Designed miniproteins, single chains, continued (3). Designs and how they scored, part 53

Each design is a single chain, and the fold is of that chain. pLDDT is the mean over its residues in the fold that is shown.

## One batch from the design tools (miniprotein)

Design m9821
Fold by ESMFold2-Fast:
Structure m9821 (fold): chain A 103 residues (1-103)
Amino acid sequence: SEKELRKIKSLVVELARESLEKALKLIAYLLSELGFSEEEIKEITGTLPSEEERKEFAKLLEKEGIDLSKLNEEQKKELIEFLKTYGKMLRAIINGEKIPVPE
């Protein structure tokens, strides 16, 4: 649902305010849940979540009432574009690289 999409985007942004590295790991986890391969995820984020981090993120989504299965194909595509864009930006910031998105 549209409400689920907004909740997921908000959760990523709020987590980034606390820890850029943890938010990037959440993005990697969400891409994995959306069917991306480990190779594709590393190309986007430069990282993969550990088994422990995956368990933590699964609990976080459950606590926030987020269910990815409630997203339709259009909403999943919008989420993927958000995660790719934001993931590349956070990766660049963490690595001290040029930001791929202006501002």
Scores: mean pLDDT 83

Design m9822
Fold by ESMFold2-Fast:
Structure m9822 (fold): chain A 94 residues (1-94)
Amino acid sequence: MSPLVKEAIKLIEEIVKEKDPKKRMDLARKLAELMSKLSEEEQKIVIEELIKKVSELDDEKAFEVLTSLITILADLGMDELAELLKKEAEKMFK
């Protein structure tokens, strides 16, 4: 696993453990910025790990984390990743 993918997974773990919404948003932004440096294959690995980790949260927290990250990814111009994450999130809440 590449060092950047390892950093992304560590950020995901920090996001799911963080109780402060503002700090969680800062961590989500760091994750989004790091994801912009990943290959398409590595981005998919990170999205899969994110979905697995947030599925362990209650629905309210999972929704908050996913919507925050989707918004940040879209703001950074990573529209394809934002759409992919939105599609995966829809599967979780059905």
Scores: mean pLDDT 80

Design m9823
Fold by ESMFold2-Fast:
Structure m9823 (fold): chain A 79 residues (1-79)
Amino acid sequence: MMEKIEEYARKIVDAVLAGDEETALQTIKEAKEAGIDLDELFKTAIRILDEEYGEKLSAEKLTGLKLRIIGLVLEVELS
């Protein structure tokens, strides 16, 4: 389960970094369909951003990416 969550989270992070919000949204929908906990998925994506990009991106850019991920997860939860 954890390994699958990390795979989905990494795809979401990569898509958001590329500005591909459609792929990010689709990946979250696929994770939900697979029975992945969206709260754990979100937490894992934020952890990957902080660990891999926290020193490479400005605090402003990092916060913006986190807010985009939160918004996309909420869109899928409310659908």
Scores: mean pLDDT 82

Design m9824
Fold by ESMFold2-Fast:
Order: sequence, then structure tokens, then C-alpha cells
Structure m9824 (fold): chain A 74 residues (1-74)
Amino acid sequence: SEEQEALDAVRRANQALVAGKGDEAVRIVKEFLEKSKDKELAIWALRAVATAATHYGLTDTAEEVRKLRDEIEK
């Protein structure tokens, strides 16, 4: 299901963020966005990842993920 794909993407992105790999987390969410058909689910996933990036002090990563979210909300 797309919900399960979103949960997996957020889980994988979180693992990358814990490892300090902000660029990898962004890559994971971009790959999910290319496949996603559910706009609200995509926005939720991006919001979750941006929050996690902020928590781990990866400010540039959080900003890039928020920018991706803003592009989808149009």
C-alpha cells in the first residue's frame, strides 16, 4: 500500500538522519515522491522527515525537505 511505502520511506530517512546523512535522507524522500500518488500522504511524510532533521540538528536538510513540501502543496 502507498501508506506502507510512506512509512518505509520515513523509517529509512530517519535511519539516514540518525547517521548524519542528510543528503541520503533527501534522496530517499525524493524517490518516494516520484512514486507517490497521494498528495496528503506525501505531505505527511515530508513533514515527519523535516521534523526529524530539525531534531538531529540537520538544518539544511530540514530546509530542503520543507521546500519540497511547499512545492507539493501548490
Scores: mean pLDDT 85

Design m9825
Fold by ESMFold2-Fast:
Structure m9825 (fold): chain A 91 residues (1-91)
Amino acid sequence: MKKEADEEAVRLAERAKELIEKAAELAAKGTEEDLKKALELLKEVEELGRKIGELIEKYGASEEVTKKLQEVSKLAEELGPKIAEGAEKAK
């Protein structure tokens, strides 16, 4: 159902935001173990993004889902460079 699909997409987007923030915190520590964990969290974020995309393709995106996805995209753009810098720092 469209409403249930919207609620699911919002839940997945909120989880993705949490994982991106945790990945950035781990990457900031710069240890090999923390970076490996951060990269695993980013892989989970990618899978969540695919699931959200499938829900949107099948049921369409509401304004609420679109707004949450914009928040996730903004966080990924802001924190992605920090995670990459952390990975280089650990080398």
Scores: mean pLDDT 78

Design m9826
Fold by ESMFold2-Fast:
Structure m9826 (fold): chain A 73 residues (1-73)
Amino acid sequence: SKMVEEARKLAERAMSSPDPEVAEAGRRALKMIDYAEELAKQGKPEWIVGFVLLTARSEVFYAEMVAKRKAQA
C-alpha cells in the first residue's frame, strides 16, 4: 500500500543517517514495517496494521528530533 511504501522510504532514509541513533531507529522501523506487512498477509484488521506503521514512523521522527537537538547543543 501507499502507506507501507512511504513508511519504508522514511525508514530507509533514516538508515542512511550519519547519526547512529537515527540509523538504528531506521533499522527498527524497517523491522516493524516488515511485521506490519506480515500482519496484513495474515488478515489482521487494517487498524492494527496502521497502528504498527504509525509506531514505526513515530520512532524515526523521535530519533531525528533528538539528533537535531544534539547537533545544535
Scores: mean pLDDT 84

Design m9827
Fold by ESMFold2-Fast:
Structure m9827 (fold): chain A 74 residues (1-74)
Amino acid sequence: TSKLQVQGLDENNQLLQQLYDGIKQGEKDPDNGQQIIQQAQQEVQQRREQLGKTEEGKQILDAGEENQRRLDRT
């Protein structure tokens, strides 16, 4: 396993964890739940954009994307 592939899986797992934490926190806050979830989604999107700016980051995203396809349903 290459370092970039491992990094891609770790990065994807961290992004999923951030989304999960945001959703979980939103469920506990009935007043701001939607805003909390939206903020978590925005943070994940920003991180992906930053990774896509470099050739190394693109390879990391590609490795993460392959893993994410298994979780992505219609």
Scores: mean pLDDT 67

Design m9828
Fold by ESMFold2-Fast:
Structure m9828 (fold): chain A 58 residues (1-58)
Amino acid sequence: SELKKIQELAIEGDPEAQLKYIDYFLQKSMENVPERLKKALENGAEVSKQLIELRAKG
């Protein structure tokens, strides 16, 4: 499924996939997330913050 593909890409470090999965995930709460994916999402959150700052700067 698309969600499974996004999970795999997020774990592998794709920032776009990490952002998409974080968004989806925040809608559902983190009640069933594997530890490996939690770490990938935490890294994605940090990348998201940096991307927002970069977009603001141009």
Scores: mean pLDDT 69

Design m9829
Fold by ESMFold2-Fast:
Structure m9829 (fold): chain A 88 residues (1-88)
Amino acid sequence: SSVEKAIELLEKHPYADPRLVEEARKLAGVDPERALTLATTAFFGVVQELIREGKLEEAKRLVQEFIEIMKDNPEAVKMAEEILKKLE
C-alpha cells in the first residue's frame, strides 16, 4: 500500500521523527488513515529540515518520490505539490 511504502521510506531517512514513524507502523494495519496522517506529518518534517539545511535538490527529489507513492491520496499529493512549487 502507499502508506506502507511511505513508512518504509521514512524508516530509512535519518531526519524522520522515529516516534511518528513507529506509531504509523503500529497503526498501518489497524487504522490506515491515522497511519497515513502520521507518515505524512513525519515526511513534511523531513522536507522542512532539508530546506532549512539548504539541501534543496534532495528536498525536491524526496517530495517527487512522495507524490509518486501517494498518487492515490489526493490531499497528500496536493500538499506535497504546494511544497514542490515553493522550491521551484
Scores: mean pLDDT 83

Design m9830
Fold by ESMFold2-Fast:
Structure m9830 (fold): chain A 82 residues (1-82)
Amino acid sequence: MVLEAVVEELAERRHRGEPATPLERRIDEVLRLGAELRAAGEEAVARVAEHAEALEAASRAGADPAELLARLEAILREALAA
């Protein structure tokens, strides 16, 4: 998943002692919500999966990463609220 690879790269950069940016703090929130989603079960994960391909396509088309993270956060919150 493209977003997972971006998140892993930014976590690696932070391990090198680089200061957390507003973008990195949003990535931390997305990771936290993702962990809660996995704990909620496969049905919750499936609700997010149908949006994953659209987000990946937007990312490949050059969409702003901050906008993509905002959309992913909203999708994760909606899946957890159902």
Scores: mean pLDDT 69

Design m9831
Fold by ESMFold2-Fast:
Structure m9831 (fold): chain A 75 residues (1-75)
Amino acid sequence: SSLLKQVKEQIKQMEARFREALETQSRAEVLALLVQIGRQLQQMIEQLKQIDEQVAQEAQRMAADFMVKVADALA
């Protein structure tokens, strides 16, 4: 669906911001960015639950996959 494609693009943009921050910013700034991204993901998922439960579940899965990539990058 169009909504799912928008969600995927938004998460992809968050991943790109995180990767850029790893190269250009301090660890404290990277962690602050991750807190901000976490809040944005939570807000997005809560909004999606009101619109389309299946898209919300896919967004939760994609957010979890992104967090695995974050953990790998910080190891």
Scores: mean pLDDT 86

Design m9832
Fold by ESMFold2-Fast:
Structure m9832 (fold): chain A 76 residues (1-76)
Amino acid sequence: DEEEKKKKIEELKEKNREYVLEGASYGVEHIKVAVDYLGLGIDREEYERRLEEYQRKLDEYTEKAKEYLEKRKELE
C-alpha cells in the first residue's frame, strides 16, 4: 500500500512535469508570433490567424489542466 502510494506520487510528478513543459512551449510560441508581427515578418491577417490558433491550443491546454486537477482531487 505504501509502495502503491509512492508509485502514484511518482506518476503524478512526471505528468506535472509534462504539463509544465507544454505550458512553457505555448509561452514561447506566443512570443515568437508577436516578434514576427512586430518585425514585419508576417502580415496582420497571418498574425490574427496564428493568434486564433494559439488561443485554440491554450483553451485545449486549459481543459487538460482542469481534467488533471479533477483526477488529482479524486486521489486525495
Scores: mean pLDDT 69

Design m9833
Fold by ESMFold2-Fast:
Structure m9833 (fold): chain A 65 residues (1-65)
Amino acid sequence: SEAGERAAAGAREAAAKGDGAGAATSLHDMQVAGSKEGAEEGARWARESGDALGAELAERYAQRA
């Protein structure tokens, strides 16, 4: 889906900044969050895991979905 492709691009941009762990977590969250509700759940999971970047990217995805 277009939303999934956009989420993957965001995760790749995080990796380009040298945050490989955050990028990998964000990509995983976005792949399982196929909807706004899923993206919000992914953001909560990322925050609990200590991945602030992943949480931010998932929240942005939820706002756009």
Scores: mean pLDDT 59

Design m9834
Fold by ESMFold2-Fast:
Structure m9834 (fold): chain A 78 residues (1-78)
Amino acid sequence: SMDALLAEIAARADRMAQFEEDSTHLSIHSKIFIGSSTTMITMLLWVARKENDLAVVEEARQTALRLEQENEQLYAQD
């Protein structure tokens, strides 16, 4: 359902905010990347909620998933 997809994007936004809090010891470049990704996922959630279109919500969900995975990989390397 669309509500389940929106909830998934919201959960990823919350998880990214936690990564940002936990990243205080990382390099400035890593902090910028994590912060930018967190902002992007938050904006994707906002757009998905505004458009109220299943195709837009699914695209936002897939983009949020990719960004979270990229940030988890970056965090693990640092």
Scores: mean pLDDT 81

Design m9835
Fold by ESMFold2-Fast:
Structure m9835 (fold): chain A 65 residues (1-65)
Amino acid sequence: AVPAVGATATIPAGAGLTRANGEVVTGGATVTVQGAARLDADNAAVLGVTANGETVAGIAPASAG
């Protein structure tokens, strides 16, 4: 499923989300989805999720664990 703009996504335990500034947010953190988000068909990562006001790629869906 593609998260809606303004929805929250939780980073799974053991996963990280890299912000545009290079900062890594680690598992258990909640981030707000901004812009168009989509699943990567190859790795099930959520693309376009925003952390700390920046658009980033690479959260696996919480339901995919």
Scores: mean pLDDT 46

Design m9836
Fold by ESMFold2-Fast:
Structure m9836 (fold): chain A 74 residues (1-74)
Amino acid sequence: SLYLSTAKLLRLLTPARAEELLLAHTSLDRGQAREIARMIAAGASAEEIAERLREYGVSTGEVRRLRKAAEAAI
């Protein structure tokens, strides 16, 4: 899925860089972006991160933009 492939890319970034991209490319607030960055730092699976993006209401359009940004950041 698009969410799972995006989550896999986010896991390759530093938590700080993932937080920056989440804030730049999604409607997530600072607290939500920090929680996802904390999950990455804690070694959460791509499946767990993908589920959190869905729970927080990140749209397919936002996830697509985020995925492209994450690919460029690697």
Scores: mean pLDDT 90

Design m9837
Fold by ESMFold2-Fast:
Order: structure tokens, then C-alpha cells, then sequence
Structure m9837 (fold): chain A 93 residues (1-93)
């Protein structure tokens, strides 16, 4: 199958947030995409969730990088491209 596009990733995250399904991290990102929470609020919630779940160093760095993008006011396009590249790397390894 073809790799997911940034637009397809965005649509999926919005559906997760609207239906209140999936992992809490994906729901937080979907709420930010729907404009329900600010990038700063999304970043704070993601960092708290990462600490609660006891993520390994790789997982913590990924959440910290994502939180920094959200706090810096990264565009939806930039964040979706970051997620797309990350998922492609995980699938290629």
C-alpha cells in the first residue's frame, strides 16, 4: 500500500478526537487540530502523559520534540509532515 499523506494523518487524528477513540496522545493532537486547545496546552498535556506512562528515552525525546514544535507555533503542515516522516522511519526500521 502507499504511505499515508500528511492530509490523511490529519484527518485520522481529527476523527480520533471527535469520536474520543484511540490513545490519549493522538486524542490531544486531534483536539489541537480541531482548534479546541492551544499548541501550548497540547504540549503540556503530551509532556504530562509521557511522564505518567514512563516512556523510554527515545519516546521522551519524540514527545519533547513534538512539544517544542507546538510551543513554537508550528503550522499544521509542519507537524503533519513531522508525524509522516516519523511513521515512515518506524515502518522502515
Amino acid sequence: GRSATAEEVEEQLKRIAENKEGNPDLQILGEWLLGKISGEEAAERLLELAEEEGLDERGRRAVEELAELLRAGASVEELMEWLRERYQRELAE
Scores: mean pLDDT 72

Design m9838
Fold by ESMFold2-Fast:
Structure m9838 (fold): chain A 76 residues (1-76)
Amino acid sequence: MEEIYEALKKASPEFRKAVETVLPIALAVIPDPDEAAEFVYRWLKKNYPEAAKEAEKIFGKPLLEVLREIVREVTG
């Protein structure tokens, strides 16, 4: 949805890298979109926990739910 793209403009560079670089790679290798979202969730929590928390505040939702919504938009 357009609201997701607007929130991405306000998100950290690390979160944008997760969505724009890491997520497409995960989707190319992991057949299940939900498992791809979980991979990116774990990657962010491990490498950039501060960016993960900031994204939850920007989107107003748990990070895994945010990533699943983004996956549905790009794979739908």
Scores: mean pLDDT 78

Design m9839
Fold by ESMFold2-Fast:
Structure m9839 (fold): chain A 65 residues (1-65)
Amino acid sequence: KSLEELKLLLGVYKISIGATDLVIERAKLVADETAAAQVIAQERAAKRELEEYARRLEEEIRRLE
């Protein structure tokens, strides 16, 4: 609940979002377009969920500032 703890947690979510971006970029190198598209869609869905958690956390930080 401290601002410092919330900011550290936000950093962890940002790292996780970066990991999904890396998987998406790697998937684009796959020759099988159908398999690549499915992986990209799944990772984009995971990224959207992580971005929603990060957004809620940023709102909490703003309320405490």
Scores: mean pLDDT 80

Design m9840
Fold by ESMFold2-Fast:
Structure m9840 (fold): chain A 78 residues (1-78)
Amino acid sequence: HMEERKKRIEAEADAFYDSLTPEERSEVFAEVRKLYKEGKTLDEIARWLAERLGISYEVARALAKRFLDLIEKEEKLS
């Protein structure tokens, strides 16, 4: 079912994110923030992440959503 597939992809994105070092996470997060401020779409950011990290587009898209959610929360605190 499609909902089970989405949960699996999100779990894979989570596991990949947890496999990154704190330094790698900070670097990737900073680049995603830069792309977001430049007006790049979720799909464009996901494509960039897939190429940079060597992961599938679906996993990269889930990871991009996670980063964008964190960026939006940070913007609300400012």
Scores: mean pLDDT 79

Design m9841
Fold by ESMFold2-Fast:
Structure m9841 (fold): chain A 72 residues (1-72)
Amino acid sequence: MTVEEGLKALAAARTAEEARAALRRILDENPQAAVELGKRLGFSLEELRAALTDGDLLDRIGVRAVLVAGLR
């Protein structure tokens, strides 16, 4: 998964489970892309990992992804 694919997947997520699946996929398949995605969203790699078990943090990441992706 690329940074752009991860960003689009997070921005398009309709549920917490979809957002968590997208985040888990980029963290597992491409940790370097996850670091870059985190930088674009304003989160550390550790915060992205924490969001897998923290629904409030996951929601904040999703909101930032929508804004950064330019989606309305």
Scores: mean pLDDT 83

Design m9842
Fold by ESMFold2-Fast:
Structure m9842 (fold): chain A 78 residues (1-78)
Amino acid sequence: MSPLEIAELTKEHIERLTQAIKEDPERFDLDALIAALRELRDYLLEQKAKEKDEEVRKKLDEVIALVDEAIALVESLK
């Protein structure tokens, strides 16, 4: 699987997760979810730092922005 495909799949998963949190926040352990999202954010930043393909880096920036929005949403629900 290419780095671009992984970034696109991660983007789709984060968008779906954010929608699920908005629809039913009580379904989630919000503290565990924030911890997992922060770990994912750190991982994505490391991947971006190592990436030389401009298209993949742009996609990683989009995913990082969505993770930041998801973290802000979860923090607002606590």
Scores: mean pLDDT 84

Design m9843
Fold by ESMFold2-Fast:
Structure m9843 (fold): chain A 120 residues (1-120)
Amino acid sequence: ELTDEELKAELIKLLDGQIKFYEDVIKLLKEKHPDNPIAKELIKENEEQIKKLEEIKKKAEKDPRGALEEAIKLLEETAKKYKELAEKAEKEGDSETAEIANLIVLREEQAVKYYKELLE
């Protein structure tokens, strides 16, 4: 089991990586799919997730375990939303946007698995 200082350092590093991933996805969607309405919805969702992760980072300074639990819940909820967006994109014939949404889901599910290991 990690100390609170070790957990805080690892969690902040992981949250920074997740924020950067969302920023990179926003950039990609804006450059490749600027007029796609589902891509615009993915951009909005990623922007909201960045905001929420920044708040969780602030919480981690005082309560790293509570912040980790909140991050797990957020990523699980976001993975569900992105699965719905991927299905919507596929139904509309937008396989590229669906692939991006599914990639986000896979990354978030892997992050949740690792975060849960840190909580033990």
Scores: mean pLDDT 87

Design m9844
Fold by ESMFold2-Fast:
Structure m9844 (fold): chain A 94 residues (1-94)
Amino acid sequence: SEATLAVLEQIAREMENTDDPEEQLAILERAAPQLPPEALAQLYAELAKRAAVAGDWETAERALALALEYAPSEAERERLRAAMERFKELLAKA
């Protein structure tokens, strides 16, 4: 959809202006009412990975919890829970 793409472009621009996972989380939370749940689940999951790689596990856990809330199916929720385990493994190796 045109409206969704415009919001995603705005998010991408705002995200490029900061490397702070907490600020990136705030950007997504502000945009949340304008996005479909499946897009939010994906964006929050991507943020969780970025936060984990940055060593910000608190923000990573918060982002993953939000991704689970917006996930459209139980299969997708199980996939995201597996990603949480992966993020913990990646953080432990950093």
Scores: mean pLDDT 80

Design m9845
Fold by ESMFold2-Fast:
Formats: structure tokens, sequence, C-alpha cells
Structure m9845 (fold): chain A 95 residues (1-95)
């Protein structure tokens, strides 16, 4: 697997964990944000497979906005990790 595929896999696991953690806590708002982030990550993956770098970067920026929403809901550590992985995705896409 490529470094990009590995980073997208790490993002998927992290967002899935955030979704189920929010569900366990009864935090419906955080679960809804995490679900939107998972949907946007699927769009990011599709854009990468299509070779559409501009669309991929737009989806990555949308994911950073959703990570900020998670931080506002108290998921700061998860949010920072998502942003680190997204910065890596953007770096790999610009190469």
Amino acid sequence: PSPLDQTLGELTVLLDDAFWSARRRGDKKAADVAQRALNTLNELGSAIQDGDVEAALQHARRLKELADELAKLGYDVTSERIKELLDKVEELLRK
C-alpha cells in the first residue's frame, strides 16, 4: 500500500472510532459531525482515485472544518490527529 493509502486508512479508523465514542457517550451532535466527516473522507478517496487533485484538496479542507467542529464539542485530541493526517494527505497530493 502507498503512503497515501495508509494515511487514508488511518483517517478512516480515527473517524470511525470518534463516531462510536460519541455514540457511547450519547453525544448525538459529535456523532453527526463524525458521520459527515466519514462521508467527506469517502469523497476525498474517490477524488484521489480519479486523479482529481483540486477536488481532493477541497474535500481535505472540508474535513479540517469538520475536525474544528469536533474540537468545539470536546474532541480536541481527535481533531488534532485528524488535522495532522490531513496535512500529510495534502503534502502527498502536492508531490
Scores: mean pLDDT 88

Design m9846
Fold by ESMFold2-Fast:
Structure m9846 (fold): chain A 79 residues (1-79)
Amino acid sequence: MEELLERLKELEERATEVGKKLLEQGKEELAKKLLEVAAAAGRRILAAAATGDEAELLEAMREAAREVERAVREAEEEL
């Protein structure tokens, strides 16, 4: 769990930094897309946490990490 939480925190920081750079370059639509992916991932984690199932939460966090990492990578390619 700890490694996954650390990865999610790193991805949040990267998404914020990339989003800021995209906005500075006038790529507002790409920044919005990245933010929407991050928001959807966060909602999924919260929904899983609400079930009280540790395994379900762990899976949701893994899926969220993969989705955000992909979105960040795609956004970085546009910088």
Scores: mean pLDDT 81

Design m9847
Fold by ESMFold2-Fast:
Structure m9847 (fold): chain A 73 residues (1-73)
Amino acid sequence: YRTFRRPGSRERYVTREEAREWMRRVLKDLISDEEADQLVDEEIASRPDGVLTVNEVVALALRVVGDKIEEEL
């Protein structure tokens, strides 16, 4: 017997490099590569283990997208 949920069912840790590459790709039309790297680096620096989960990277990207959408109204 198992409960399957999309968010939080299975969490994978990503390296700083993987997180930066993913963020650059997803947000390339919205922010610069430098801003994407800075956001990832700041998020990692705020964490004791220096590691991000996939969910944490996605949450960061959604926050940036939300901010830009509000700005472009």
Scores: mean pLDDT 70

Design m9848
Fold by ESMFold2-Fast:
Structure m9848 (fold): chain A 71 residues (1-71)
Amino acid sequence: KEEEAKELIKKADEFYKETQRRVDELNAQADRAAKERGPAEGYGLRTEAFRLQIEADKKYKEMKEKAEKLL
């Protein structure tokens, strides 16, 4: 159903947007750490951001595929 698909897409977009904000925040913290203590100091935060992004991409894909089946 189109309405169900649109609602799921909206939820997927909202989830992805929230996750992108968290990823951006972690990367900003990593950038600050790198500037203050050297390029390697942000690595842990960047790794966390990367893992969060991978999980978000997977979940987003699953939600979008489910919405596609409802169209």
Scores: mean pLDDT 81

Design m9849
Fold by ESMFold2-Fast:
Structure m9849 (fold): chain A 80 residues (1-80)
Amino acid sequence: LSEEEKKEAKELILKLQSIPEVKVELKGKTATITLSGNPEAAKEAREIIDKLSEIPGVKVEQHGNTYVLTFEASLEEILK
């Protein structure tokens, strides 16, 4: 990840964390995002996840209402 890509990822992760009905769990290189039953919150979160998936080196896996994002850099490095 370039410095610009890290900046973009940080801003998008912080936006996800700001949504009241979205659970964001950060561990190592992985962000686990769990969507609630609120359709508006889920739609907003999916739009942000789509933007994160456009960043080179970000992998996205969907398991029901849970999204697992894997980054090439640690989340501590991205969010500092």
Scores: mean pLDDT 81

Design m9850
Fold by ESMFold2-Fast:
Structure m9850 (fold): chain A 58 residues (1-58)
Amino acid sequence: APEGTLSDGSHLTLGEELNTLKFPNAKVKVEGKDSTGKKVVVEAETKEKAEEILNQAK
């Protein structure tokens, strides 16, 4: 929503607040980097899926 954009955070994520992303059935933990080079951790069912999610965080 347009009004929620600023409340969401004008400079949200960018690798500072988007450090951890996990799914309900997470069994694998993968550590990588986002588009800013900041470390980010993704937990998913499989390593491949976690890497795909991490790639979308770029």
Scores: mean pLDDT 59

Design m9851
Fold by ESMFold2-Fast:
Structure m9851 (fold): chain A 74 residues (1-74)
Amino acid sequence: SDEVIEKLLSLPEHLAIGLALEGLLSSDPAIVEAALRVLESHGARARAPLARFLAENPDLPAEVRARLEALLTL
């Protein structure tokens, strides 16, 4: 179906988003900033993974949470 095909065709983007979400857990602020920029560049494509990540990671730093929540409203 289209849904499966879209997931396969977007696999590099999905992997990039996944790696960026993992980068948000880094203690290195440069990695966190790079991760946020990658998520911003993917826009609407990152929204569903972002919402799930926020639900699964309640202990994220408040600044990071606020920036991710802002991305969900763009």
Scores: mean pLDDT 73

Design m9852
Fold by ESMFold2-Fast:
Structure m9852 (fold): chain A 74 residues (1-74)
Amino acid sequence: SLDELLEKIKNAKTAGEVAEYTVELMEYIQREKVPSEKAVEYLEEALKYVEENFPEKKSLIEFLREGIEGVRKK
């Protein structure tokens, strides 16, 4: 579920784990065709966590920002 994936991201202790779970979250949103408003809420929460705890993961932060922008335009 979205909540379980977001919880995994917020409990990630390594840059590798946060990247893996963030990709899983995006894949889940696409596969399950999550409504745009709900998808944006979860992606923004994931982005905030990554920016605050793994600011060095610039490519992942950009990936999340682009994902949010793409969802908002649909």
Scores: mean pLDDT 84

Design m9853
Fold by ESMFold2-Fast:
Structure m9853 (fold): chain A 119 residues (1-119)
Amino acid sequence: ALPATTNPARPPHNSPELAQMRAVVDALLALPEAAIFREPPDPETSFPDFLDVVPDPLSLGTIRAMLDNGALTTAEEGRALLERMFDNYFRYYAEGSPEREAAERLRAVYEALWATLQP
């Protein structure tokens, strides 16, 4: 038998769920609440204690890049990263801080957008 010229476990078609995840991330990035999420926190200048609380810092920019370069292969992986990103910010920022409130608003928009993209 001839070996397959394509990976049978990974069809060459773009995942519709990954396209939906890109749309969600892009919509979130357009919001003013996303300002603190566009790039990973810089522990050397702005957030020196961030890595003590959050050893794996994530941003919307990081997740967007992972979607664009194929590092994310499923929408489930993208959702897990987004949920970890929000959890990281909720752990770092105290309740009642403007950053915490922005993170909570952004998460609510994310959950609403994701729900509307499901058929």
Scores: mean pLDDT 69

Design m9854
Fold by ESMFold2-Fast:
Structure m9854 (fold): chain A 95 residues (1-95)
Amino acid sequence: MVSAEELEELAREYEKISTLPDKQKQIEAFKKLEEKFATKDYFESVLKQLENSDEKKAQQILHRISVNFYTASAILKAEESFREELERRKKKLLS
């Protein structure tokens, strides 16, 4: 349902937000990125974590979310490549 490319783009956006100079700008950028696209539960959970964190911890949370989306993208790419390899092997066994 979600592509590896979409997850990688989300990861880059969170990485950009994590480099913003203050916590309030990070929160505003997060809201702009996710308010229309995120599930309500995810949005409220992350927002609460950011609001309850100091500046350093908010940056770490945003960076960790970026890393998690990069990891999810890499896993999907690996699964797609493995699925293609399995299909190639099935064709060889039938030949």
Scores: mean pLDDT 83

Design m9855
Fold by ESMFold2-Fast:
Structure m9855 (fold): chain A 110 residues (1-110)
Amino acid sequence: NIAEEVRAALERMEREGRLLLFILEEDALEGDLAAARTLAERYGVRVSPAAVENAVDGSLLGHVALRLAERGLPILFTTVRPDTTDEELAARVAALEATYGREVDVVRIR
């Protein structure tokens, strides 16, 4: 359940000061919408039809995540192809942890 996974990750981010990385697989439209709505509801971000036009990499979640990052929340967003391996993602996460000096939690949306 994407909404429950997103809520749990946000609670850990808030409690533990971790960075939260959302990884959206291309064409994961249902997961994109569910995660974006969960974020928007928690932080009072308005999701409108116009938000789709400003979507980051065609993602509503990317748009909401960017707005929250602009507010100073430690949220990162990227898109990946469905064939991207967990090993490749682990290498990217390790590089982010080294760059920011903080542990990174990952939510991968498929």
Scores: mean pLDDT 82

